# Designed miniproteins, single chains, continued (5): the designs that were tried, part 63

Each design is a single chain, and the fold is of that chain. pLDDT is the mean over its residues in the fold that is shown.

## One batch from the design tools (miniprotein)

Design m18177
Fold by ESMFold2-Fast:
Structure m18177 (fold): chain A 100 residues (1-100)
Amino acid sequence: SEEEVAEEIKKILDELLARLKEVADEKAYKVVEEFVEKVREVVNDKSLTPVEKRKKIAELTFELLEKLEKVIKDKKVLEKVQELIQEAMTEIEELLDKAE
């Protein structure tokens, strides 16, 4: 169901934030936390189709990755943060694809 997909996506996002808290500084963490809130708004928007949700989440993810390059100066930390985000977003895209 749409509600079950939204709950599973929430768990993925909560796990992402927990993992990021261990590797990212406070400034980078806040940027991702703000992104997570925007993704939750898209996922819970009943006016959007799963295809439209995927498109909006992809756009938000692109904007996040650009912001993180400006915020995180340590290349190894940036690469680790980007990997964690990409893994979480891939899982969310697969869940939304199955919801079609």
Scores: mean pLDDT 86

Design m18178
Fold by ESMFold2-Fast:
Structure m18178 (fold): chain A 60 residues (1-60)
Amino acid sequence: MSVEEARALLRDLQAVRPTDASLEAIAKRAGLTVEQVRKALAGEGSDEDILRVAEALRAL
């Protein structure tokens, strides 16, 4: 997956207003904090964090 594909996937997720439980599940699978997941969804964060969040989302 490219970083651009990952960013597009995270924008789509943000648009549907994920629940706190969904963010916690993504964070646990990605090995990140909920704060890092929220930053990735906002387009803020490292390319590595963005890719980890997108891969975790695809695996759910």
Scores: mean pLDDT 79

Design m18179
Fold by ESMFold2-Fast:
Structure m18179 (fold): chain A 91 residues (1-91)
Amino acid sequence: SEIEKVKKEEKERLEEALKETEEKYGTLYYNAGEFPSLETGKKWARDTFLHIKPGDYYPLSEGGKELEKKLIEEGEKLFKEAEEKIKKMFE
């Protein structure tokens, strides 16, 4: 049943997207030195950490949709942490 298990391909695609997001967070300080403004830094953080949106990986099983929701929530957490760090760089 699709509601009981995430399909391997869906899981791998969504986990790779999260891994990319986490790797981008690890490079934040290298990218922050290139931001000409706070607004540019915030845009980079939004585009980098909020890139997984509902429906981006359609079609998904019910398990895939639940996993996508969790990965979106993780991206939102990383975005908030990145935004605070970027704000401190411009204070």
Scores: mean pLDDT 66

Design m18180
Fold by ESMFold2-Fast:
Structure m18180 (fold): chain A 55 residues (1-55)
Amino acid sequence: DEEEIKKGREKVERWTAEMERLKKEYGLSGVGVAMDKIRAEQKAEEEARKLAEEK
């Protein structure tokens, strides 16, 4: 449970690094894509986590 939260924080850090990479390579368009990907993955993980905790 808490370990899962720590992994989520590490993913956020990786996403931040990817945003910088995409921004450098694709400019503003890359930032938009990275943000959309982050939001979609966060939503999917939160939904999956709630379902798993429901048991």
Scores: mean pLDDT 71

Design m18181
Fold by ESMFold2-Fast:
Structure m18181 (fold): chain A 62 residues (1-62)
Amino acid sequence: SAKLERLKEEIKRTFGKSIADASVGEILTVAKRLGISPVEAAAMLLQAKVVSDQKVAELLLQ
């Protein structure tokens, strides 16, 4: 999705990391900047299978 690609680009631009290597806090920081809720971010990442299940679970606890 366009939102997922933008999230990936901004994480790389802000932290110099792939989304797989980004921490939950780093993902949440960028998602908030882009107007993406933690639940929406978790759903996109789960569907794309680009991060660990533990990281998705941690995003859903927000």
Scores: mean pLDDT 82

Design m18182
Fold by ESMFold2-Fast:
Structure m18182 (fold): chain A 75 residues (1-75)
Amino acid sequence: MEVETVTFEVDYGDVDASAAAMDAKIAQIAPSASQEELDKFETVRRIMLEAAKRRAAKDPTSKDVSTVVLHIKKK
């Protein structure tokens, strides 16, 4: 079994661009990932984007970037 490491960046200064980048990365990985891993990606994306939106509302000028690292089991 091989494990692929995938990294996403969430920029709290540009939540919409971060969402688009994560969606593009998920689409790129989808052919190689199981449905369970894809569901996990969607859950992480939702949680991170909601956290980023709350952060942006509190500190709109904050230049924080969060890195999400996911380990995917390949078939």
Scores: mean pLDDT 70

Design m18183
Fold by ESMFold2-Fast:
Structure m18183 (fold): chain A 82 residues (1-82)
Amino acid sequence: MQLSVEEAVERLIEIAEEYLRSQGYSDEDIEKVREITEKVIQEEMSQLTREQVIQGLRELAADPRLPEEVRERLARLAREVE
């Protein structure tokens, strides 16, 4: 089933939170990052197209600096939004 842009963004935030926890960040620090990220996304959501979200997810999935598991999850999310 095709995900909405809003659902894709929420799942991207979840992937980012899980990654930060794996790197040893506290729950309090992760909550602060989430608040900042949600504010930025809310401001830009009116300008985000499905195609732009898919492209952004694909670019993140190709970033060799991210762990393979995180990249695989991002690639799957991009396919579910398509």
Scores: mean pLDDT 75

Design m18184
Fold by ESMFold2-Fast:
Structure m18184 (fold): chain A 73 residues (1-73)
Amino acid sequence: MAEKYIEAAENSEKQGEKAAAEGKYVEAAFHYREASDSYRKAAELSTGEEKEKYLEKAEEMEKKAQDMRAKAA
């Protein structure tokens, strides 16, 4: 069910935000990447507007992960 992946994504996103706030950019990047992967899985199990919404969230998380990796380098 998509709900399981949505919950996992939201939890990972929250962990990423916390790690970023603490300056732990490598950990933040990992959590945002996990969130992106989970949103993509939710999108695969969804159709129409819901699929579009989760793909958009996955892209947002992927960009945040890339930003965190750039700061960690």
Scores: mean pLDDT 85

Design m18185
Fold by ESMFold2-Fast:
Structure m18185 (fold): chain A 87 residues (1-87)
Amino acid sequence: SLEELVEELLRKAEELAVLMHLADPDNEEVKALGREIREAHERKDYERLLELARRLAEYAKEKYPDNAVVQELADRILELVEEVERA
């Protein structure tokens, strides 16, 4: 269902934000993106949620190209974004 896909997307985005925060706790951009994603979800603004989740995943892939865990999680987020857009 769309609700289940959105919930998985939110969970994966939160996991990625936590991993990035542990790697660089002074990264204000990651903190801001995580907060905006949560606010978009609370408002049921799925278009904004997808935009922000995509931005977080793309940023993570660029910043941590050699981190296999970050790359895999970011790829799953991008896949979930596409699945929600098709729903």
Scores: mean pLDDT 84

Design m18186
Fold by ESMFold2-Fast:
Structure m18186 (fold): chain A 77 residues (1-77)
Amino acid sequence: SKLAEITRIAVEAVRRVYELDPKDAENAAQYLQTQILKELGEASEEEIKAGEEAFASLSPESQKVVEEAARRIRELA
């Protein structure tokens, strides 16, 4: 299903972030969860803000990984 593919992309991206910098993994997961909720039309303004703050706390390398994952998620939505 489309949701299964989206979930796989998010999980793989978080694993990649963990390999780059383990401390970024939680914030990467929070950002990608918020992106998925936005595509489903279920994200609150507070959740969107928390996701943006989580993204801003990531290293540049981790940001690239989650931006690419978010792009792929949007293409599937």
Scores: mean pLDDT 86

Design m18187
Fold by ESMFold2-Fast:
Structure m18187 (fold): chain A 76 residues (1-76)
Amino acid sequence: MKLSDEEIKELLARTQALLAQLLASPDEAVREQGLQIAAEIDEAAEKWYNGEISEEEFVEKLREALRELERLVAAA
């Protein structure tokens, strides 16, 4: 199913906000997990731009990252 560029940008904005929260944590383990998720999102975006993965696969990776970020923020 097609998603608008706006919807993808909103998902990215949400993940960015949670990443910023984790990266501001005084806990080194929490910051390390945030950096790892950020790297995974960047790699997925690069592959999507290069046409190596579908838009649906990229969005699924973003939603998975968002779920992990929400879990980490709730646990911290």
Scores: mean pLDDT 78

Design m18188
Fold by ESMFold2-Fast:
Structure m18188 (fold): chain A 80 residues (1-80)
Amino acid sequence: SEKRRLELIKEYAIRLAEAIARQMSNPQAQRNMLEQLLRSLSLTLSEADVREIMDAVIEHLETINPQVAEIARQVLEEHE
């Protein structure tokens, strides 16, 4: 099921973003990793699915590290 696949990708993206927030202390390195995540998602998913996954990532990050959530929001807004 495509819906099940999207939910699994969302879970993996959230877990990776949490690791970036918790294990990395440099904001530029965090930005670079979040940009790589967005780029990877954009290679295989529609713009709507990328937005849904990134919105879930940002929501999760806001509960653990609001500064990294803001970086993720900026990365998403700057993506063409």
Scores: mean pLDDT 87

Design m18189
Fold by ESMFold2-Fast:
Structure m18189 (fold): chain A 71 residues (1-71)
Amino acid sequence: MEEELERLREKMSKLSEEEQEKLAKELIEKVKEEISKLPDTIEGVRKGAALALHTTGMIFDARNERRKREK
């Protein structure tokens, strides 16, 4: 959900680059696991694609937020 992604983005933006990379890898693994649990249907594929896109966007947003604070 968008609210959960905003919360995660803010949390990640407070972390070091190394910690952000670690969390990004963990989130990607979580997304893969969730996608594997979805049914092998068109609906499952759409949900998986949406989850992957939202997660990737959140990670990039968190990294950009971090960079804004590093002068």
Scores: mean pLDDT 71

Design m18190
Fold by ESMFold2-Fast:
Structure m18190 (fold): chain A 68 residues (1-68)
Amino acid sequence: VEELLKELEEKLKEYSLSLSEENQRKLIGLYVQTLDAIDAANWDEEVARAKIEEMLKEAEKILEESKK
């Protein structure tokens, strides 16, 4: 789980360099929502993995949308 979180944070940092302030805010909002959902599940490893994977997909979508 910790390695997945680290990978997520690294990708978010990389993406933020190429994103507008508006899209950066969207990424931050999703990140907070993801952490809140994991916290609500008391950091269950399976839930954390699923939520991090969902966040990575949403972040990738935002990055692609930012290119349009």
Scores: mean pLDDT 76

Design m18191
Fold by ESMFold2-Fast:
Structure m18191 (fold): chain A 61 residues (1-61)
Amino acid sequence: SLAEARARADEVVERMRTASPEERARLMDELLAWLAGDPALTPEQQGALMGEFARRYEAAV
């Protein structure tokens, strides 16, 4: 569901906060691939989620 996708994205962002630059890049690539491949999400929902957690990530670091 969209709510579960948001929760997972939030967890990834928190993990990225303490990760190395190389690990952060890998985690971001994996998250983007997962969102793009999720058949339960529409393109609109994917875009909204990506925008939301990008803002949260920038605010956290």
Scores: mean pLDDT 71

Design m18192
Fold by ESMFold2-Fast:
Structure m18192 (fold): chain A 120 residues (1-120)
Amino acid sequence: EEPIAWAEFEFPLTPEALDAAGRYTEPVVAEWQRALERGASDDEIILFTARLAAAMAKGVADAGEEVTVRLRFRKPLSDETVEELVAIFKELRDYAKGKVKVEVESADPETREKLLEAIK
């Protein structure tokens, strides 16, 4: 079946950027595997998708490259999940200091607007 969340990345494909992306995402992937083993909810999967995307973007930015991240979610999100996504995007924005551009698509227009405001 179709995934409920996915991420797309656009950045210059350098060995340094790829290495950093892999190293930065490894701890998040390990946490996600444990969450799946205990029966992660759709909201948890969405949050892990955002955390993986943020980790990859931080790695690419630290390697000296600019990156565009596009996140897509198919399900309406709880207010709690939206607030956690907002926190992830604000942290990423502050960390990357203009090296990362984030684009968000969701099934719910209100959620999309709230997330886009967070990354301004």
Scores: mean pLDDT 77

Design m18193
Fold by ESMFold2-Fast:
Structure m18193 (fold): chain A 64 residues (1-64)
Amino acid sequence: KLSPETLARLKAILEALGFDTSALTEDTTLSDIVALAHAQGATASRADVSALLESHGIPVSALR
């Protein structure tokens, strides 16, 4: 599970990129983030999302 602090950071990063994060929870996985990006019109791979999160200090190992 994501900590509330990590979830808040994740939401802030994605909102800064223009994504709606209202569906994200402490149980959010990397695959959920990729699916959210695709659903909102972005072309992002799992590797792209992983690199973005790691660059902001969110370890992908924290995602289920």
Scores: mean pLDDT 77

Design m18194
Fold by ESMFold2-Fast:
Structure m18194 (fold): chain A 73 residues (1-73)
Amino acid sequence: LPPELSPEAQEALQATIEAHKAGDKDAFRQAVVRLSNALGDDPEKLEAAADALEKEGLTELAQAFRERAEALK
C-alpha cells in the first residue's frame, strides 16, 4: 500500500481491493466512500491511491481519483 496514505486511508484502500476481489458490490461501495473521505482534498494522496487501484484493475475508480486530483491543482 502507498506509504503516503494515512493508516485510515490505507485500511480503506485495502478494503476496496479485497471487496473487488471478492465480488462484493455492497462492501466495495462502502469501502470506496470511506477511501474517498480519508483521502480528502490532497492531490498527492489521490494520485497514490489511483496508482494502487489501477494495478488491481480498478481503472474507472483510479481515473475518477486522478480527475479529482487534477481539479485540485
Scores: mean pLDDT 83

Design m18195
Fold by ESMFold2-Fast:
Structure m18195 (fold): chain A 62 residues (1-62)
Amino acid sequence: SFHDLLVGVAELAATLPQEVVDAATADAKSLTEEILAILRAAIEHGDAATQARARELEAQLR
């Protein structure tokens, strides 16, 4: 569900340094853009488990 996606994205954001999340979301204009920016940041800057989880959540946006 969208709620489960939001919870998962928030959990991913918590695993990243706040500075990385802030930089990734600085230009976001909507909640959808913030979600995509956090997922992108997790894929680029996260560890292997964080990257795998981010890809699972990204698949839910199909």
Scores: mean pLDDT 80

Design m18196
Fold by ESMFold2-Fast:
Structure m18196 (fold): chain A 90 residues (1-90)
Amino acid sequence: SEAERAAEEVRRHARLAAEYIASDPARALEHLGEMLTVLGRATSAADAPQVSASIELDADGRITGFSATSPIPALEAALREAEALLNAAA
């Protein structure tokens, strides 16, 4: 399904962001931006009020925290994995 493909893209971008967090913060943030773009494309107008995303950055532009939620089960599962991975790497 489209949601399952979007969930896999979310997981992929989260892994890449985590890999780059320490070595290339700008690249990490680029992958996080791509992840949010995927989330937006996979979210209908009806679901949008139940979607949230928050990114915390330090003074150097490094990702220090990430939180997001979706009412779409496949995306929600991928976002929980993304949060765990990114917050552990931050």
Scores: mean pLDDT 83

Design m18197
Fold by ESMFold2-Fast:
Structure m18197 (fold): chain A 70 residues (1-70)
Amino acid sequence: SKFKEDYEKVKKAIEAGDVETLLKYSPIPLLYALFVKGSGFKEVEELLKDIADYFESLGDKGAALTAKNL
């Protein structure tokens, strides 16, 4: 299944902090981050910080704040 392949790529990208790959597979990465955030996974917290830092580097403070509050 393509969904299963994309899901495995998303999991690997989360572990590697690969924000570019994660943005290519939206909304799956966002759903995954929301789903596992409640479990306290360190990788999700680091991922959300990296996403926020990326949006701040583009000058999009609103998107950065949204990522921090996911």
Scores: mean pLDDT 65

Design m18198
Fold by ESMFold2-Fast:
Structure m18198 (fold): chain A 56 residues (1-56)
Amino acid sequence: SKEQELARLEAEKTVLLSAIDFLRKYEKDQQTLAQQIAELQQRLAELDEKMARLKA
């Protein structure tokens, strides 16, 4: 169902947000970490878009 898929995507989003927060504590020392954080944020935006489509 749409609700079950939405719940799964919401859980995935929570995991990604936690990973971003963890990596941000170390990004100032490494350009590579900043790029990895940007990639995770892009995935988060894609999940938000998919969740929005399921709600429509």
Scores: mean pLDDT 83

Design m18199
Fold by ESMFold2-Fast:
Structure m18199 (fold): chain A 70 residues (1-70)
Amino acid sequence: MKNIEEIAESAIEYLEETITDPEEAEERVNYYKKILEDLKKEGKISEEELELMVKKLDEFLEKKKKEAEE
């Protein structure tokens, strides 16, 4: 898949606008990670694509957790 970085950025922007609760953010991140792992297991995405998406999801979750600590 091409432009997976752009797709990831768009998805993260949507989550940042719609998800304000860190617990909900964690649930959403875990759900997407499960889907990505299943896709990698099926050979539908590469290891690099999985790592890129997981990195973006982890950055989003970390940001939400930091906002909740203030």
Scores: mean pLDDT 74

Design m18200
Fold by ESMFold2-Fast:
Structure m18200 (fold): chain A 91 residues (1-91)
Amino acid sequence: SELEKEIKELEQKAASLYSAASILRAGAEVNRELAERLRELAEKDPERREELLERAREFEEAARESERAAEELLEKAKEYEEKAEELRREK
C-alpha cells in the first residue's frame, strides 16, 4: 500500500531527526562540561585566565547553538509523527 509506505517513510524521518537531536544535545552537554572545566582552570591560573575564559565562552556558545539545532530537529520530528498518525487514522 502506498499509504503504508508513506507512513513508514515519515516514521523513519522522525526517528532519524530524534537521533540527530539526541546527538546534538549530548554534544551540548559535553561543551558545557568543558566550559565549566575551563572556568575552574581560569580561577587557578591568572596568566591564562582571559584565554581560558574566552575558550569557555566559545564552548558555551557552541552548546547553545547545538541546543537550538536540536530543538528545530525535534519540532520537525514531531511534525512527521503527527502526519504519520493522521494518515494512520484515515485507514
Scores: mean pLDDT 89

Design m18201
Fold by ESMFold2-Fast:
Structure m18201 (fold): chain A 104 residues (1-104)
Amino acid sequence: QSQQLLQQAIRQLRQGRYREAVRLADEAARIGSGKLRSDALTVRGVALAKLGKYEEAKKAVEEALEIDPTNPVARSALAYILFKTGDVEEANKIYEEMVKEDEE
């Protein structure tokens, strides 16, 4: 089930098992939909970023945001990836937008 695979992916991510987290997140995204797919793609993106695969990570997180533009974890992950790839101004813009939303 997508939710169970997502929880397993998150557990592997927390344990530093990034390649296994990617595999489980991919399976969760393949069978999930809506918020579950967005969350699974976000976990995939974070795990790929931990592996230094920033281009693949960015694509996964951008796909997550196409499905759920309000996903705060995906938005934070995108800002982190942009910061790691030298897109500091774009990363800062995302952080500023998130802060404004918390104030409103």
Scores: mean pLDDT 84

Design m18202
Fold by ESMFold2-Fast:
Structure m18202 (fold): chain A 70 residues (1-70)
Amino acid sequence: MPITREEVVQAAREGGRLKDPELQRRVFALVAEAELHYDSKKGVLSAEGEEAFREARRLIEEARRAEAAA
């Protein structure tokens, strides 16, 4: 499924809500990389942008699970 810029912005917001500042910084770096691979003419991320975005989403989910267990 193509990933839109709106989804990248949403991931950045979720990353900003993480309690671990190192994970927050890592998520922001991945989101920035995903946005760098954004094709403005097609309105979606390239495959490389999608991989960076998936890694950011995985880190957010893992951090959320850890926070819920604390």
Scores: mean pLDDT 78

Design m18203
Fold by ESMFold2-Fast:
Structure m18203 (fold): chain A 84 residues (1-84)
Amino acid sequence: SKINELTKKMKELLRKAAELHEKDPKKSQEYLEKAYKLADEIADLMVDYRKAQYNDKQYQELLEQQKFNLRSAVDALYQRLLKQ
């Protein structure tokens, strides 16, 4: 699925960010920002396919929560990669 492909790309960007953390902090930050953008895109796709199950208020609340969850997952994975 597109979600799986974007998730794989997000993880690859985080590996690059972690690798460059000490060698090139600016480029590391650019990869991290790209990973956050992919996390937001994944959240949009995850919520969009479930739109028919929710009213507009529930849909917006779900979208905000999914974006938060995926950005938190990016942070957690990035910290894990830095410890390796």
Scores: mean pLDDT 84

Design m18204
Fold by ESMFold2-Fast:
Structure m18204 (fold): chain A 84 residues (1-84)
Amino acid sequence: SEFLEKFEEEMKKPLEEAKKSKDLKEAIELLEKPLKELKKLLAEAEELAKKEGEPSIETEGIVHKIREYIKKLEEELEKLKKES
């Protein structure tokens, strides 16, 4: 699961940067860009899984992780927007 490990590292970085930021607008922007890209990636992955028929365990794991990070980013964005 090299892809999953790299993906988790990439996702942790924007979250930590946003958490450390004292500027709410910058923190929001740091989360919105990855969120938009993740939603696009999820849609593409779901379409590919449907075309392939039965996806592999690894493909299912990737889709699950993308959904988890989308939820995390959406929750953090909602909290930040409530503060602004």
Scores: mean pLDDT 73

Design m18205
Fold by ESMFold2-Fast:
Structure m18205 (fold): chain A 75 residues (1-75)
Amino acid sequence: MRWVPVDVEVELPKNPKVGDKVKVTVTLVGEDGSRATIEAEGVVTKVDGNKVTVSATVTLPDGSEVVVTKVVELP
C-alpha cells in the first residue's frame, strides 16, 4: 500500500542548531483512505539564516520506513 504524507508538524527549540533532536508529527493517508498519525524523533540537518531543515525517519503501519524532510522558517 502507498502512504502519502499530508501533514508534517515540527516542534523547534528557540535557537535550533545542526544535530538538535526535535519532535516531528506526520499524518499519512493510504490508498484506501486510511489515516495514520505517527510521532517521530527528527534531527536538524541544516540551518541557513532563518531556515531550518529537519529530517525524520518514520515507521509506516506496514513496518516500512520513510524519511520525511521539512524546511521550517523561523519567526
Scores: mean pLDDT 78

Design m18206
Fold by ESMFold2-Fast:
Structure m18206 (fold): chain A 92 residues (1-92)
Amino acid sequence: ERRELVRRAAELAGEAARLIAEAEGLSEEEIEEAERRARETVLSLADASPEELAAAARAMEAMAEEARAAGAPEEAVELLREAARLLAEAAA
């Protein structure tokens, strides 16, 4: 269950990164790199401690607020918040 929550969070974080990169007018290669990096970063948490997962969830919430303040698409902000929620659930 924890590994599945982290995997779902990774997919949502990747999609959010893609939408933000698209909105910023980045190239297709840059968009793919942003999506891949976000997904890989979250997937690396699959075997993380509960403390590390909780810290990652808080960092993801901070990223969502930062993206919202920067004018990112609402869909991307909501994806980051859902990813944070899944990471927090994985930490429980």
Scores: mean pLDDT 87

Design m18207
Fold by ESMFold2-Fast:
Structure m18207 (fold): chain A 90 residues (1-90)
Amino acid sequence: MLSEAERANVMAQAAMLAAAEGEEEARRRVEEAAEEAAKLLGEEVAEEVRRAGLEGIELGMKTVGDKSDASEEEKKKAREEVAKAVRELA
């Protein structure tokens, strides 16, 4: 299984991607990371990466709000807040 630090890092990256690029792009990146983890570390670790990534996406989307009309400044601010929150959770 992933360490707490590794899990926190996956969550942080996923949350930042969701806040900056949106849920769809963040999910795509999480799946890429999980596929890489499956190749190197096995399916159990891949499942943990997917779980941490999804939690990160939820945190990112909650911070921005489920709206595509957010300004670039708002997205940048949300990304910083999400990154801070995830670091504090770790």
Scores: mean pLDDT 69

Design m18208
Fold by ESMFold2-Fast:
Structure m18208 (fold): chain A 106 residues (1-106)
Amino acid sequence: LSPEEQRRLAIEAARKAIDYVKQAIEALKNGDLETAKKYLEKASKYTRIAAGYARGVSPEAVEELRKASQYIEKALEALDKGDVETAIKYAEQALKHLERALEILR
């Protein structure tokens, strides 16, 4: 893949991850924990895809995507423990790092 294609695909994957984290936060606030878990798992998948494409393009974006991935995992762990408030806080942190990665890739 060309660097231009890698950047475009990283942006597309990061946008999908952002959309899934936003949907997960909404589900968490509505008490729909099963739906929230599914969206966080999808967000984790697309964050990794974005990091893979960003690796050859922007080390700064990769670092933000790495932080986002860590916060998504912490949100999933909190959710497995039934700690919805902590899951929301970690999901919101993941969202901030995903948005930072997207800004760097633009």
Scores: mean pLDDT 92

Design m18209
Fold by ESMFold2-Fast:
Structure m18209 (fold): chain A 78 residues (1-78)
Amino acid sequence: MKPSPKFLEAVKKYGRNLGGVKGLYDRGLISEDNYRGVLIDHFQRLKDAGVDVNEVRSLFGTYFSPLEDEAAEEVLGP
C-alpha cells in the first residue's frame, strides 16, 4: 500500500524528534518509561494530524518493538 500524503507530512514533521529520542533510549541514556511517554505523544500527534495510526501499524507493524506496539494501542484505545 502507498502511504497517504497526510501520513508522509506528519512523519516528516514528527519523525525527526522521535528518531533522536530512540537513539537516546537505544544507548541507555533515557528510561523505558520516558521513551514510552515520547512514543505515546508522537502517535497522539499523528492521530491529531488526521493520520490513521492503523495505517502506520499495517506498513511498519512487523518492525515495531513491544514498546512501539503498546504506545500505538494506548493512543488508539481498545
Scores: mean pLDDT 66

Design m18210
Fold by ESMFold2-Fast:
Structure m18210 (fold): chain A 93 residues (1-93)
Amino acid sequence: MKKSEIEKMEELFKKLVDKANELQRLILSGASREEIDRALKEIEKTADNLPEEVKKIVREGVDKVRQSEDPEEALNILKETVKKVFEIVEKKK
């Protein structure tokens, strides 16, 4: 992988983490289902520009968050999803 491609992936990853932090804030504040769904869609859109392995992990995580009834479960799913994405990004360095 070329250095410029790694840099672009790191930028997209930082954007993904920022959107994940916003989703965490919304969940903790008890935001509406509509606001949470909007944040989830923005996370999915950001992941569309990342490698296929990352897209699959993000999509699975998003679906699990949508199905979770407890804020604590949703936060744990989000943390695990972000951790898996970090592991993949590091392997491609």
Scores: mean pLDDT 77

Design m18211
Fold by ESMFold2-Fast:
Structure m18211 (fold): chain A 62 residues (1-62)
Amino acid sequence: MEGGRRSMADLLEMSVRGAYDYMGNKEEGERESELVRELSFSGVDGMNEALALVNKINEEAQ
């Protein structure tokens, strides 16, 4: 039941945490990283949604 080797989910989570840490909002980064992780394990549609969310957050952080 656990996909413990899914490096993509880990990379997306780290990317979100880093972006929000850069923006000075660690609390929101923790919440959004949890959402991205959940979406990453919700199938193909969830992974696509996670990727779109991460891209949006990274664009706002830059």
Scores: mean pLDDT 73

Design m18212
Fold by ESMFold2-Fast:
Structure m18212 (fold): chain A 61 residues (1-61)
Amino acid sequence: MKELESKLKEVAQKIAEKYNVDEEAVLELLNKIVQELLAEEKLSADELVKKATEILQNIIA
């Protein structure tokens, strides 16, 4: 899961810069979304990052 954590950190930084929000808050939300997605579906790390990013963007838009 280190690979997933690194990818989530990079996404959190990019979203934080784009929407001018706190990086730690974005990362915490991404981790919560990933946890919920893992409970419902068997997804790869790349699929989790993509889906979590789309869900988060809809929340903070």
Scores: mean pLDDT 77

